# Designed miniproteins, single chains, continued (3): the designs that were tried, part 49

Each design is a single chain, and the fold is of that chain. pLDDT is the mean over its residues in the fold that is shown.

## One batch from the design tools (miniprotein)

Design m9782
Fold by ESMFold2-Fast:
Structure m9782 (fold): chain A 99 residues (1-99)
Amino acid sequence: ATVTVTATVLADGSVRATVSGLDGVEKVTLGAWLDGRLVGRATLTASNPEAVLPLPGLRPGDTVTLQVIATGNDGNTASGNLTLEAVPGATGTVTLTVE
């Protein structure tokens, strides 16, 4: 199965993440990292394919790393990272293949 996660930095400094391609995938788990610290988490499913992650302490020009873990119905996982600059409207996409 092919899962796509798209994340966009919002004007308030939060990140909106959306997921598609969850056929055969149980969930996608997101971790938001700032300067090596985990500052946000979300779990996305077919029933809840969108989350807004508040990022306490985010400053303009910071770099946010979203750790993305997709878990298939068989329990197999695929992982990737998506890096965003903390500027409103910055958008990134990561695509994962779960076998």
Scores: mean pLDDT 82

Design m9783
Fold by ESMFold2-Fast:
Structure m9783 (fold): chain A 90 residues (1-90)
Amino acid sequence: TREEALEHEALGEEYYKQGNYLEAAIHYARAADLYAELKDYKSAAEAYIKYLQARQKALNSNNPEIQEKIAKAQELIAAGDYEAAVKLLK
């Protein structure tokens, strides 16, 4: 449900603030999947970006391929091409 997606997004934000990036990533990924099921591709794409950012912090890693995906997805979101952004980020 949309309420479940919002709950997972809120949990992701709280874990991220606490520095628990692994839990943040798990909750952002779940929110993204739920938004995608609802066909809310804008919220799904934004949540997938947060998932990738949290995962990179959890791994203490700076993967150029992931950074490039995030940048391209942000351009697609700015252009209103939300479904393409979701497909790129999965």
Scores: mean pLDDT 87

Design m9784
Fold by ESMFold2-Fast:
Structure m9784 (fold): chain A 79 residues (1-79)
Amino acid sequence: SEFEELARRFEELLEEVERAIAEGDVERAMELLREAQRLLGQMALLNIEAGGKYQELVDEMARRYEELARRVLELARRA
């Protein structure tokens, strides 16, 4: 499934963001978050096309993205 492929790539990006945060690499974390946001947007559009079949998963992924974005912002403020 196209959605499943995007979701897998999104999960991999979130793991890379967490690694960048652990390393204190704000620049890389921000770049990875931008790519993750792009994939999340694509998944949201595909979910609409699929009649909301993936709504729960999209909502969960959006929450995880927002939490990581907050952590990156906090890290940037401390640098």
Scores: mean pLDDT 88

Design m9785
Fold by ESMFold2-Fast:
Structure m9785 (fold): chain A 56 residues (1-56)
Amino acid sequence: SRSQQYQDLQQQLSDIQSQGRQVMDSDPLNPDNQRQAQDLGDRARDISSQRDSIIS
């Protein structure tokens, strides 16, 4: 169902956002951490768009 797909995407988004925060909290000026946070941010935007498209 769309509700199940929405919940699955919500869980994935929450996990990615949590990982991004932990990476940036450890050393926000480290270039490796900045690249990892950027990659996680890009993925979070994609998943957020997919989630939003399900309910629109």
Scores: mean pLDDT 81

Design m9786
Fold by ESMFold2-Fast:
Structure m9786 (fold): chain A 55 residues (1-55)
Amino acid sequence: MSEEEIVERLMREYGLSREEARELLRLVKDGRFKEASERFGQDVTVEAYILLQEG
């Protein structure tokens, strides 16, 4: 799955803006899981991590 496809899925399923979804993916890629979970929620942070591993 491309990074853009992950962004679109996070927007659709969790109601994030495109900017929020991109920032979440950046934090997750950097291993900043605590910050991501505090800003966007634990459930969406875990989903973003899983989708990045499935690419």
Scores: mean pLDDT 84

Design m9787
Fold by ESMFold2-Fast:
Order: C-alpha cells, then structure tokens, then sequence
Structure m9787 (fold): chain A 64 residues (1-64)
C-alpha cells in the first residue's frame, strides 16, 4: 500500500517535470516510481502495471 502510493506520487512528479521540460528530473522520478512499484509484493498485479507504465514513460522521454 505505502509503496504503491509512493510509486504513484513519483509518477505524478515525473509528469510535472516533463511538462516543465526538465527531462533529467522527469526520468529520475519515473525511475523512483518503477523501483517503488517493483518493491510492492502485497499487490503484484498493480505493482507490475505501474512499473510497466513507468518504464514506458522513461523510454518515451529518452526517445523523444
């Protein structure tokens, strides 16, 4: 529960920085979101889904 909340918060921060054009901080927060989501063993399906989304966003920012 706490790890998923942290993952979602970090995804929101990553999106905020991306909109501001701060791609370095955006990637940093998406990586934190991925790590927090992967650490959550209590909700493996939700954690996996959030981690996948974070990875996709990191790839999008890098590829852009």
Amino acid sequence: AAALAEALRNLEKGIEYYKKGDFEKSIEYFEKARQAAEADTASPNLGASIARRAKELIEKVKKE
Scores: mean pLDDT 77

Design m9788
Fold by ESMFold2-Fast:
Structure m9788 (fold): chain A 82 residues (1-82)
Amino acid sequence: MKEELLKRIRELVEEAKRETDPERIKRLIEEAAELAKKVGVPEKTVKNFLAAGHEAVDAGDRERAVRYLESLLEEAEKVAKE
């Protein structure tokens, strides 16, 4: 059910906002990316957000990494409403 997948992505976004470990933020982004693919977000879009999120974490920009995760959630919500 798409709603259950969306609920898990929302949980991952909230976890990422409170997480301080860069490697754990990367794992949360990776899990959200897999769930977004299951919702039906195009693979190219998911790969772009995953790459951008990882790059933001590696650059020490946790705020930007969380924003990419939030944007991935928005794309998943759009696809789920279709």
Scores: mean pLDDT 84

Design m9789
Fold by ESMFold2-Fast:
Structure m9789 (fold): chain A 68 residues (1-68)
Amino acid sequence: MKEKLEAVNKANEVYRRVKKLIDEGKTDEALRLLIEAGFSKETAERVVQLLKEGRLSEAANLIYEALK
């Protein structure tokens, strides 16, 4: 019950922070943030690539799935 809401809130927080860094051109900082948040290097690189391509829904879904 509460655990699902917490996972969504964490995913939204990570998504907002990473997107802000990508919008500011700070790609390396966005990648480090994802890795420090517990993402694999492969998943972190994929999230960054999706955000750079404007594929926002796919990036958000990948962040949510990786934080479960």
Scores: mean pLDDT 79

Design m9790
Fold by ESMFold2-Fast:
Structure m9790 (fold): chain A 60 residues (1-60)
Amino acid sequence: EREQKLLEFVKLANRLKTLVSDEELDRILQRAAEKAQQGGLDEAVRFLKSELERAEHHHH
């Protein structure tokens, strides 16, 4: 399950890279790393999913 969550994290990060600037991606990934430290990889994945939804619907 941990390997599957890591793969999901990487896929979400790669998708975000196509939708946001490099600077915005760096900020998102830094926050995701903080979430992972506090609540584990599941929390980081949930955070990236919400950021991806925001980027897809608001592109800003």
Scores: mean pLDDT 79

Design m9791
Fold by ESMFold2-Fast:
Structure m9791 (fold): chain A 61 residues (1-61)
Amino acid sequence: MAAEQAAVIEAAKEAFRAAAEQLSDESVRQLVDDLVESLRSLGLSQEDIDAFRAFAEEVIA
């Protein structure tokens, strides 16, 4: 459901932001791949996945 999917995306963004502060650049990139796979497995839309990837690249940059 849309609200449930939005909560998952926000949780993933928060987890990624917190982890990015503590992990090496290589580990952070691996986390992006792992989270993208998890989001796809949960049936999230391509738009939500692309938004998460854009967010993650902004954090890494």
Scores: mean pLDDT 77

Design m9792
Fold by ESMFold2-Fast:
Structure m9792 (fold): chain A 68 residues (1-68)
Amino acid sequence: SAADDLRALKAELLKDPRITAELVGDDTLVIRTTLPVEKLIGLVLRIIGDYPNFSVSVSGDTITVSAR
């Protein structure tokens, strides 16, 4: 399910101590990072590649991943 995929993504991301992630409801993952812009862009592209059925948006240092 989308919720299980978002939980798996959260668990993977939390392996990096520079990343925090929180599930909002069962369909949205809010990610905050202390990564510089180049690494943030790399992370966003990786998420888009791994989860093509999810929508990804970026606002400052916050990445929002939502089930489509």
Scores: mean pLDDT 84

Design m9793
Fold by ESMFold2-Fast:
Structure m9793 (fold): chain A 64 residues (1-64)
Amino acid sequence: SAEAERLLASAVKLLEVMPREVAVQLLVKETGISRELATEILDAIEAGDYERALALVEEALRNL
């Protein structure tokens, strides 16, 4: 979805400018997703697994 792709793009930008731990905290505060899901999304992005990252974002949005 467009929302999931937008959230993924935002998460990628966060990792470019700040440490992972700070990016996790900011994603949780801004989106309301769980810390566990935010951590998995950022881990997938760092691994270059954008298919997994997008799937996790879509799952997170369904659980809001």
Scores: mean pLDDT 82

Design m9794
Fold by ESMFold2-Fast:
Structure m9794 (fold): chain A 59 residues (1-59)
Amino acid sequence: MIDELIERLEKLGDKELAELVRKMKEKGSSLGIILSFALMRATIRKDEKSLEAIDEIIK
């Protein structure tokens, strides 16, 4: 799941969010915390493509 999210974000060109998610995973953050952070950041920045990628991973 998280590795798939990182891959999708990199393909969309949001390398910054992909890198942040990767670092959170490497530090041992829980899946729920990583997804919540990614969703919140994408929402605040109005990044519709990243929101779509997160939604596809959650489904």
Scores: mean pLDDT 76

Design m9795
Fold by ESMFold2-Fast:
Structure m9795 (fold): chain A 89 residues (1-89)
Amino acid sequence: MELREETRRLIEEARELRREIEKEDPRLAELVERQIREAERLLREGEELEETDPERARELYLRANMLAGTAVLALAVAKVVIEKEKKRA
């Protein structure tokens, strides 16, 4: 399913961005880690329910997608700010 694949991609992107900013902003990295873990949990639960309850699986994928998407946005913004500050120093 496209939503499941997109959600997995967003989780992977959030993990990579978190690693990149962790040294410069460890507090944001810790906050976002909780969102990423919850998104991973929801994705896993959706995968387990996909054959038996596809409607609930879709709801879990949507929730995971929103959490992963917001994490990616927050981390991407932080990365831009960090890079801008490094260029001025």
Scores: mean pLDDT 84

Design m9796
Fold by ESMFold2-Fast:
Structure m9796 (fold): chain A 76 residues (1-76)
Amino acid sequence: SEGRKLLDEGVRLYKEGKYEEAAELFIEAAKKLEPVDPLEAAIALFLAAQAYERAGKLEEAEELYKRADELVKKAL
C-alpha cells in the first residue's frame, strides 16, 4: 500500500538522521493508513512524534503523541 511505502521511506530517512523529512513522511503515511488501518496509522504518528523529538520540535511531537493515543483508543 502507499501508506506502507511512505512508512518504509520515512524509516530510511530517520536512519540517515533526516528527522524532519522522516516526520513529514510518517504523517503522510498516517493519513493514508487511517481509513484502512487505524492502528498502523497510530504507529506512523508515534514514529513521526519520535522524529520530531529528535529534530528538537518538542511541541509538535507532543501533539502527534496525543493524536496517536486517541487513534489507538478509537480503534480498540
Scores: mean pLDDT 87

Design m9797
Fold by ESMFold2-Fast:
Structure m9797 (fold): chain A 107 residues (1-107)
Amino acid sequence: KKEILEEIREILEKILESYKDLPPEVLELLREAAEIFLKAMEKTTNEDLLQRALDALRYALTHKLSPRQLLGLIGGLLRMMLSEAPESEKAFLAEALARVEEIAARL
């Protein structure tokens, strides 16, 4: 689990670095979305879901997804987590998803 989380963090930082020429306000929004996503990944007990998230982010990096496409991918992963989550985890995942969707709406 720790190694997968470390790889997810590293890939997110590489994706954000590829956006370095964007306005600072947009970069701040993308960093907030990435941080929300990482905190959700840290709280999940589902290692298969962590692996799916890692594979999806590797795809995003390789195919040079736009900021809007990256936020869509993060939102999709959070929706998938929420659908598979035990009841005790649904509240923080729903909040994380709502916050990421609010960030996407501001782009």
Scores: mean pLDDT 82

Design m9798
Fold by ESMFold2-Fast:
Structure m9798 (fold): chain A 87 residues (1-87)
Amino acid sequence: MKKEITLTLDVPVLRALDQPIELPEMDISDEAARDAVGAFFQAVRDALADPSRTQKTITLTADSPAAEKALKMVAEAIREAQERARQ
């Protein structure tokens, strides 16, 4: 079943992070999950390279339960990193 995962990036806050984002352990043995996570990180890198310094919404499509779970875990880790950087 096809699912969309959406995350709003606070680009200035993410650029201010001086430490790498810690990712939880996830089962990336599934090829669709690896591809989805790779596409997610590429979209984050593209957003951080944007000189506009605005919020960026990323929407990615998961076509398997493993890809959906992996994308949700990565989105949660980035959201938590943004919240910690604001504290």
Scores: mean pLDDT 70

Design m9799
Fold by ESMFold2-Fast:
Structure m9799 (fold): chain A 63 residues (1-63)
Amino acid sequence: ASLEEARAYYEKGLEAFAAGDYKTAAAYFKQAMDILQELYGKYSKHPELLELEKYYVRAYALS
């Protein structure tokens, strides 16, 4: 998995979230998060990973 793939999943997640499809958004955000955790480290405080985790939690709560 690559940073480009993580960003592609994040973009798809944002599109689904904007459409109100929170279940699909959560799935895409999780795929992006899993890739970023692999690249940056699971406990990384990287801003991109932290923002994605916030979107994932919100999408999951709304699904």
Scores: mean pLDDT 82

Design m9800
Fold by ESMFold2-Fast:
Structure m9800 (fold): chain A 57 residues (1-57)
Amino acid sequence: GPLVEELAREYGVSPEALLGLVQLAEDLGRDVALQYAERELGLSREQAERIIDRITA
């Protein structure tokens, strides 16, 4: 949706990557998703937490 597209543009990642990050947090837990975001997406832990919280709100 529009929020995912706006966040993807703001953080310099694809919308598909952000949806995958949220799905990873739901399936395997937040810590696994945050580690993935830092290693694979170049996001800080704080940025990844804000993204997950905003999409799942």
Scores: mean pLDDT 84

Design m9801
Fold by ESMFold2-Fast:
Structure m9801 (fold): chain A 60 residues (1-60)
Amino acid sequence: MATPEELAEKAAQTAVDNGYDKEEAESLANVVARTAQERGLDGEKVKELALKRYEELRSA
């Protein structure tokens, strides 16, 4: 199904579309994808992790 990187990139793209810095969004997407890959490729948990990182970026 969806890869960790794909889910993380969707979160980053949403941040960019809302006016956030592209470099910051891409950096967070890479960190999320890497972390999910190290812990396992559970699609639901990857999606939750990506959304959490996006919200952290948006709030900070």
Scores: mean pLDDT 64

Design m9802
Fold by ESMFold2-Fast:
Structure m9802 (fold): chain A 82 residues (1-82)
Amino acid sequence: RAEELLERLRRAAEEAVRYTREAKEAAEAGDEKKAEEYLKKALEAAAEAGRAAAEAARVSPEAAEEARRILAEAEREIAAAL
């Protein structure tokens, strides 16, 4: 069931991007504690995305390719958010 794993990956990747942006916004506002909390959530979401991608990659070559594409896009968005 590659679709479920890829959807889990997309949700986790979106959360990682969102929390990274929120962490940067909090840091720019001088709220170091909130920035740390969002950074922790971003790292947890990134770890979940990695796990989902690894599981999807074991299902089929097509799922592996899509998982790699989703991760690459999320990494670009995170880099752009910083």
Scores: mean pLDDT 85

Design m9803
Fold by ESMFold2-Fast:
Structure m9803 (fold): chain A 101 residues (1-101)
Amino acid sequence: SEKEIRAIEFLQQNIAAVAAYVAYGEAHPEEVPAEDLAILKDTLKKLEEILEKLRAGKISVEEALDEAIKLLDEAAAKSKIPRLKAAFQGMKDMALRIKKE
């Protein structure tokens, strides 16, 4: 479905964005504390797992979006860096918009 394509594209884009933040955090340990880098790595792994389950037909589009929303909300709450909080909240808001279509 069109909504499934949008959910897959959303997950792919956000995986790429979080992966870029992981790479940045590994290169700049003075700017990204170990706790925040751990949140980024955990979030990346779990987003990849959600995408894999969705592509394999193991979960519905709605279940994938719900898992992503919960994950991103928890990542935002746990993050100490304001820009990472904002990034995770922005990703969550996009997932909420796709879900409400």
Scores: mean pLDDT 90

Design m9804
Fold by ESMFold2-Fast:
Structure m9804 (fold): chain A 61 residues (1-61)
Amino acid sequence: SMEEVKEELKRLFEELKKQGKSVEEIEKAVMNFIGAHASELSDEEVTELLNFAAELIKEAE
């Protein structure tokens, strides 16, 4: 489900942030994650994940 994918993405983000990864490294990992799930998601769901990821990254700055 979208909620499960969002929770997995949030966990990935928190782990990378905890490891002291740069914003650029986090962005790359997040984009790779979304790309890996793109075939399982609609275009609207991919857009929702991209917006969710952008908000998480903005909070890391």
Scores: mean pLDDT 80

Design m9805
Fold by ESMFold2-Fast:
Structure m9805 (fold): chain A 85 residues (1-85)
Amino acid sequence: SLFQQVMAVAARGMSRALEHAKRKGDQETAKLVRDAADEIMANARSPDQLIELLEKLREEMRKRGDQETAKIIEETIKEIEKIVA
């Protein structure tokens, strides 16, 4: 299904963000990414809800000054938007 495709994209993007945080030794960012991935798995039921949860995480990263992790999440959102267009 379309939803399964966008969930797979989100899983890859979140994994990439988590690995980036781990490489930097940023345990706080790694926890935020893991918590967001858990929230997505628990609560996302549509592509729009998935995008909203990813946007929330992107905003949190921007507020923390983590532009690199925010960019990974933004690229993941754009890939999902391309699939649902």
Scores: mean pLDDT 89

Design m9806
Fold by ESMFold2-Fast:
Parts: sequence; structure tokens; C-alpha cells
Structure m9806 (fold): chain A 75 residues (1-75)
Amino acid sequence: MEEEIEKKIAELKERYERAKQAADKTSPLVREALVHEAEAAYYREIAKLTGNQEALDKAREHERKALELHRKIQE
């Protein structure tokens, strides 16, 4: 069971790193928004797998920052 959780965390980390690399090829605001979205998704999945409340709190913070950046991009 622990090994399955560790494998899922490794897969999530790889997906997160891919999202960051994709963001690096865009404008600074879009890059920052994509990084926060990737971090939010990563921490949300960590919270689901581990029950870590602090990870949920981090996910919510990154979701909020991504939303603010998306508003700036639309302006």
C-alpha cells in the first residue's frame, strides 16, 4: 500500500515537472499561472493520497494565485 502511494506521488511529480517545462516556453504571466495550477493539482493529489491537511491548504493557496494571474492575463 505504501509503495503504491509512493509510485503515484512519483507519477504526479513527473506530470508537475512536465507542466513547468511547458510553462517555461510562454509569457511570464502565463508561465506563473501554469506553475501555480500544476502545484495546486500536485498538492491536491498528495492530500488525497496521504490525508495531509497542509497539502490541501497549499493546493487552495496555489489555486487562488492561479486565478488572480488568469485575471491579469485577460486584462
Scores: mean pLDDT 75

Design m9807
Fold by ESMFold2-Fast:
Structure m9807 (fold): chain A 76 residues (1-76)
Amino acid sequence: SMHIEEAKRHLELASEYAKKGDTEKAKEYAVLGVSHLVQAGKVGLALKAAGELLPKIEEGDAEGVEEASKKTIERL
């Protein structure tokens, strides 16, 4: 479950950086978190998380990023 723990940590960091307005860091951590979900065999969840998180990060919607991150983590 190392990849599950890494996915949680990176998705939490994506939310934190989105709240700080650091879109580039938020995107980097979201991609890393999604990558760890793929490595954990949770491909469907990874695809859904990427589709929800990345547009919200690009839009600067920190609340939407936090909600999508929490929903993804709750499924782990």
Scores: mean pLDDT 87

Design m9808
Fold by ESMFold2-Fast:
Structure m9808 (fold): chain A 69 residues (1-69)
Amino acid sequence: MERMEELLTEAKEAFRNRDLERVRELADEAEALFEENREAMDPEERLEAEIRLALVHMMLGVLEIEERK
C-alpha cells in the first residue's frame, strides 16, 4: 500500500501545519483507498492499512477538538 504510506506522510505534514481541511481531505482519500483495496489485501496488509488509517483519523480528531476550543 505505497499510496497509503504517502497519504500518512502528507497527513503528518498537514497536521504539523494545523491544516484541518487538508487532513480531512487526506482522511477521506485514505478511507476510499482502503475500501477499494480491502478484498485484495492479505490480513497483514489490511492490519497495516487499518493502523495507518487510524493514525490519520487520530490527527483529524485532535485538530477538530482544537478548532472547537
Scores: mean pLDDT 80

Design m9809
Fold by ESMFold2-Fast:
Structure m9809 (fold): chain A 55 residues (1-55)
Amino acid sequence: SKNAKFIKHLLESNNIDINEATFEKIKKIVEEDTGVKLNEEAEKKLKEAFEELKK
């Protein structure tokens, strides 16, 4: 999915191995990179995309 590709790119850009990545770390990077705090809906979508990448 588009969100999964975004997370993969984010992890690669920050030299983070997907197998060692945590949702909390990804959320922090997204919030710091965008300067925007994620709302509940955005957080849920980000978590679903992250879980998709681990399958």
Scores: mean pLDDT 77

Design m9810
Fold by ESMFold2-Fast:
Structure m9810 (fold): chain A 60 residues (1-60)
Amino acid sequence: SEKEELAERAREIYERAKSPSLKATIKNVLDMVERARTEEQLQAAGRAIDALEAAVKKEE
């Protein structure tokens, strides 16, 4: 499902992240994905994950 795919992406970028603050933000977004009840909430979480993936790539 989209929810499971977003959760997996969040877990993957969490493992790659180096900064503690970035890891904390990713963990919060993973929690948002797991608590999501609507398509709009999943879309918002997806956009957050896209931004976090870019941030993780910049610290690599």
Scores: mean pLDDT 83

Design m9811
Fold by ESMFold2-Fast:
Structure m9811 (fold): chain A 92 residues (1-92)
Amino acid sequence: GEIAREGGEEAKRAAEAAGVEAEVEAGSTSVTITLRGVTTEQAFAALAGAGGAMLVGAEAEVKVKGDEVTVTITGPTPEIAGQGAKEVAKAL
């Protein structure tokens, strides 16, 4: 819902502030963040953010394809999904 989307929009803003093109899709309990034109260091930052999401109780999947990184955060609640996305934002 809106809470998960808020976390995703925060991650998009953080990525864009770091010079990365970002797209966000939010479900009720999931946030998918697609980052394009990432450096190796930014890809590692996204992985660290996914680890942070898991520490707040979310599940995280990271897919890397060249300079594109897709992070999918899934929580047991919209609040946990949104907080997981905010952890990705903090890492970027």
Scores: mean pLDDT 82

Design m9812
Fold by ESMFold2-Fast:
Structure m9812 (fold): chain A 86 residues (1-86)
Amino acid sequence: GPAMAPAVAEEILAVFRASLADGASLGAAIGAALRGMGGAAQLQLTGDTAGGVRDALDAAAVAASAGAAAGEEEGRRLAAAIAEAG
């Protein structure tokens, strides 16, 4: 439900930031966040929360392929989009 979206967003953002801190590129950081989502799926992500996360990840991938700005800013936008969608 809506209360779960911020927690999911924070988990994804934490993985994203950890990858960037380790010197990963924006694309690699997004890849790590997607793998983190795979782990979260085993915790039974369902309904609008899962839909919102997928939409936010798609938006992040489009932004990355378009040569978007700094990775942390995109991570913050991703977290905000997930929270808004849930």
Scores: mean pLDDT 54

Design m9813
Fold by ESMFold2-Fast:
Structure m9813 (fold): chain A 79 residues (1-79)
Amino acid sequence: MAEELKEKGEKAFEEGNYEEAIKYYSLAADEAIRARDFELAAEALRNAAKAHEKLGNTENAKALYQIADLLAEIARRNA
């Protein structure tokens, strides 16, 4: 399910629909966190951050990159 939501976000991003991409990437991150798949959650949040950058939302992008880095570190330590 999280993978399918990520794919929908990726398609929206490629089409230039950055707000729609953020929506799907955020849903993918939520699903991944609930599944305790922190690596997938980190990847989804990095993709959401890229979409925020495309919209000029620099502070939102920065915050999401920081959260994604923390989740990736948690995944790495628990692998």
Scores: mean pLDDT 86

Design m9814
Fold by ESMFold2-Fast:
Structure m9814 (fold): chain A 60 residues (1-60)
Amino acid sequence: DVTRANLQAAADAGHPGAWAALGRLLMEEGKYDESAKWFERAAALDPRYQPLAEEARKKA
């Protein structure tokens, strides 16, 4: 999908907000392991995403 492709491109460019958005999208799809990976990347640059990474990992 265009939305997912756009988020992936922004994530590849190193935007933490895009990583968090991809994480949210993957959680909605039930892909908790992949979601945790993206939130962990975002949390590494911005600690505000650490609780989301923890939540996704807990659901995986």
Scores: mean pLDDT 77

Design m9815
Fold by ESMFold2-Fast:
Structure m9815 (fold): chain A 100 residues (1-100)
Amino acid sequence: SEHEKIIKEAEKLLKEGEELIKEVLAAVKANEDKLSADQKRRVTILLFSMLAELSEIWLQLEKIKKSKDIEEIKKYLEEAKKALEQLKKSADEIKAILDS
């Protein structure tokens, strides 16, 4: 069904976000000793932003699972996609800081 297809897509978005956070946390741990205090503060803020966006993807997935309205389900999927896009932007900024 369309609903089952959207659940699987949202679960894939959640997994992608989780895997990206694990990757970023490993990169931060490997490089933190060379970061200035200002860079460490910025990375910490961006990491909290990534966790907030991951929580948003999870919340949208739960809404998708509970809704019976296909138009609402589609809107929740779009919100999950937007949250993953913001998570990726924060990850890219952290990677740029670590590469500087």
Scores: mean pLDDT 91

Design m9816
Fold by ESMFold2-Fast:
Structure m9816 (fold): chain A 80 residues (1-80)
Amino acid sequence: GNSKTHQVVITDLPEEANLAEVKEELTKAQGVEKVEVDEANRKITVYGTRSPEVLKAEVQGVLDELKLSEAKVSDAQYVE
């Protein structure tokens, strides 16, 4: 159903990465509904209503544009 939200988790972000800037750019991406930053674990969680594959691809595209291709992007998972 169209009401299901998925999450993608970004890990292994470089130390030089500005997490606030990454969050801002991810929030502008099509199909992204919410972005949460965990600075202690250097982890960003992206929520969206797109299909799992599309959400992951959109997230990866933003990271590639920011030259953060070393970051790891999880598979998209259902949110409750």
Scores: mean pLDDT 79

Design m9817
Fold by ESMFold2-Fast:
Structure m9817 (fold): chain A 60 residues (1-60)
Amino acid sequence: DKKYEEIKKLLKELAEKYKEYEMMEGLLKKIDEYLKVNNTEEVAEQLLKDLKEQIKESEK
């Protein structure tokens, strides 16, 4: 699933940007949970939008 790969990539980027061990572990756990749930395309698209916005906000 293309969206799965993109979501994982964005989550890793966010974890690196925050540089917080506790935060990074939380993000990695979310990735793992997301992969296990078999979410719909709608949920994947929503998550992608949210992640892209967070990355954009972190640049400010």
Scores: mean pLDDT 63

Design m9818
Fold by ESMFold2-Fast:
Structure m9818 (fold): chain A 55 residues (1-55)
Amino acid sequence: MEEKLEELIAELKKVAEKSINYYKEQGDMNKAEKIKKFLEGSIKYLKEVFEKRKK
């Protein structure tokens, strides 16, 4: 599919999950939480941008 939105979201989740797990293992809870929030915000932003671009 041309949009590749789902592929992009899946890739972001993979990268963010690796980073979140890495920082959890390092004991950096705050950084892990920030990455989680950033991921959620990024996914919302991407969905909104792709929705507006279609209209």
Scores: mean pLDDT 76

Design m9819
Fold by ESMFold2-Fast:
Structure m9819 (fold): chain A 74 residues (1-74)
Amino acid sequence: MALPDDVTDEQAIKINQIIADAIREGLSVEETAKRLSEEVGMEESTAKKLYRSVLASKAAGKAAAAEIARERQE
């Protein structure tokens, strides 16, 4: 996934940790964006886009897995 070029490797690790915790706890996009903004200093708009992108990628991964399973059902 494409991360903003303003994000350092250290911030990327922290961002991934916050997103993983948010998904586990079922936090909203708004709450996750605020947490990312406060803890890593990124803009809320960027944080919202990032979180939505992660959720969309997770959904796409499930869709791809379903297509592979369907191809195996001959």
Scores: mean pLDDT 69

